# Designed miniproteins, single chains, continued (4): the designs that were tried, part 115

Each design is a single chain, and the fold is of that chain. pLDDT is the mean over its residues in the fold that is shown.

## One batch from the design tools (miniprotein)

Design m15997
Fold by ESMFold2-Fast:
Structure m15997 (fold): chain A 102 residues (1-102)
Amino acid sequence: AAEHAREAIEYARRGDYERARRHLEEALRDLQLGVNQLLRDGREVPAEVEELLRKAEEYIERGDEYLVEAGEAVLRAAELLDPELVEKGRAELERLKREAAL
């Protein structure tokens, strides 16, 4: 999540908005896995993470000129989440996909 957010910021600064948006999408996907894992564990999502994700969505909707700010919000949210939650969420998603294929 954090690495994709950093790459999104760098591509946005270069004016490569297509790559910036791709890296933002990957970072947001990883963060959603971590958030889903917190909820599955019966834990609350930190309010600051929820606010940062909302701000990121607003910046993305405002257009390419705000993708640096969007990336910075996503990066800050990623730094507030335990990386182990993302990995645990990813493993659970893979398990569910295998069960659905049977």
Scores: mean pLDDT 79

Design m15998
Fold by ESMFold2-Fast:
Formats: structure tokens, C-alpha cells, sequence
Structure m15998 (fold): chain A 57 residues (1-57)
């Protein structure tokens, strides 16, 4: 489940997209993330933290 979200997030990060843009793109693409993961993502302040969080899922 996390592998597709991580792949999309990595691609957008490589394009220089911000954390907010990556999160919005994941939601718009229909990626269903657990509530606790979404809450943690909203607290992430860097792309590196975002990618690390998605890798742990």
C-alpha cells in the first residue's frame, strides 16, 4: 500500500515539489492513507521527512 504512494512522492520530490504539493497530489491521485499517517504527514516540514515517513509504511 505504501509503495505506490512512496513512488509518486519520490517522483514529485525529484521535480522540486513542496511537501504541501506532494501531499495534495497523493490525495488527488486517490491514494488512501490511514488517518494516523495523514495526521503525521501534516506535521512534516521537509520533503526528506515526508519520504522517510512513507518508507516506514
Amino acid sequence: MGAEALALARELAAQGRSVDEIISALIAAGVVLPRDVLDRLLRVTSVEELLALLETL
Scores: mean pLDDT 75

Design m15999
Fold by ESMFold2-Fast:
Structure m15999 (fold): chain A 101 residues (1-101)
Amino acid sequence: DLAEEIRNMSTEELEKLIEEKIEELKNSDDPLDRQLAELVEEGLRNARKIEDEEKRLEALRNLLATLLATDYLRKAGEALKQGDIETAEKYRKLADDLLSY
């Protein structure tokens, strides 16, 4: 359960995974991915400024969940382009499960 794994991550682990995802997005050939990387970098900088440790953890969890949900929605979109409605619905549900957390 990926949502449960995110709940159990430390601040350091969350930041590391977010930074890794930002790097992936920056190296994408898709201009929208590069724009998303900039927005997430801003979100990470803002989260790091939160003095309340629990609120900072919540902000980092939300950032990571949003990044992972975005990746699932991209995979759903690619499946739809190929006419694979079943696979698209599977990835959409995974994104919904992360975002409703």
Scores: mean pLDDT 81

Design m16000
Fold by ESMFold2-Fast:
Structure m16000 (fold): chain A 58 residues (1-58)
Amino acid sequence: SSLGIKTPEQAKAVLQAVSEGLKQPNDEEAAKTVRDKLSKAGLSEKSIQVAVDNVLLT
């Protein structure tokens, strides 16, 4: 995939981060939530940036 994610656990972390981010009052807080969650899940900074861009800016 474009995020380089191939395990169910990594995919779940991305979906959970996105879901929690979308509950935030604005895009800045949503981006912070997504970055924090994915960083704790062990994803690279590049993968985190791609996730933020694809979910919150598209």
Scores: mean pLDDT 71

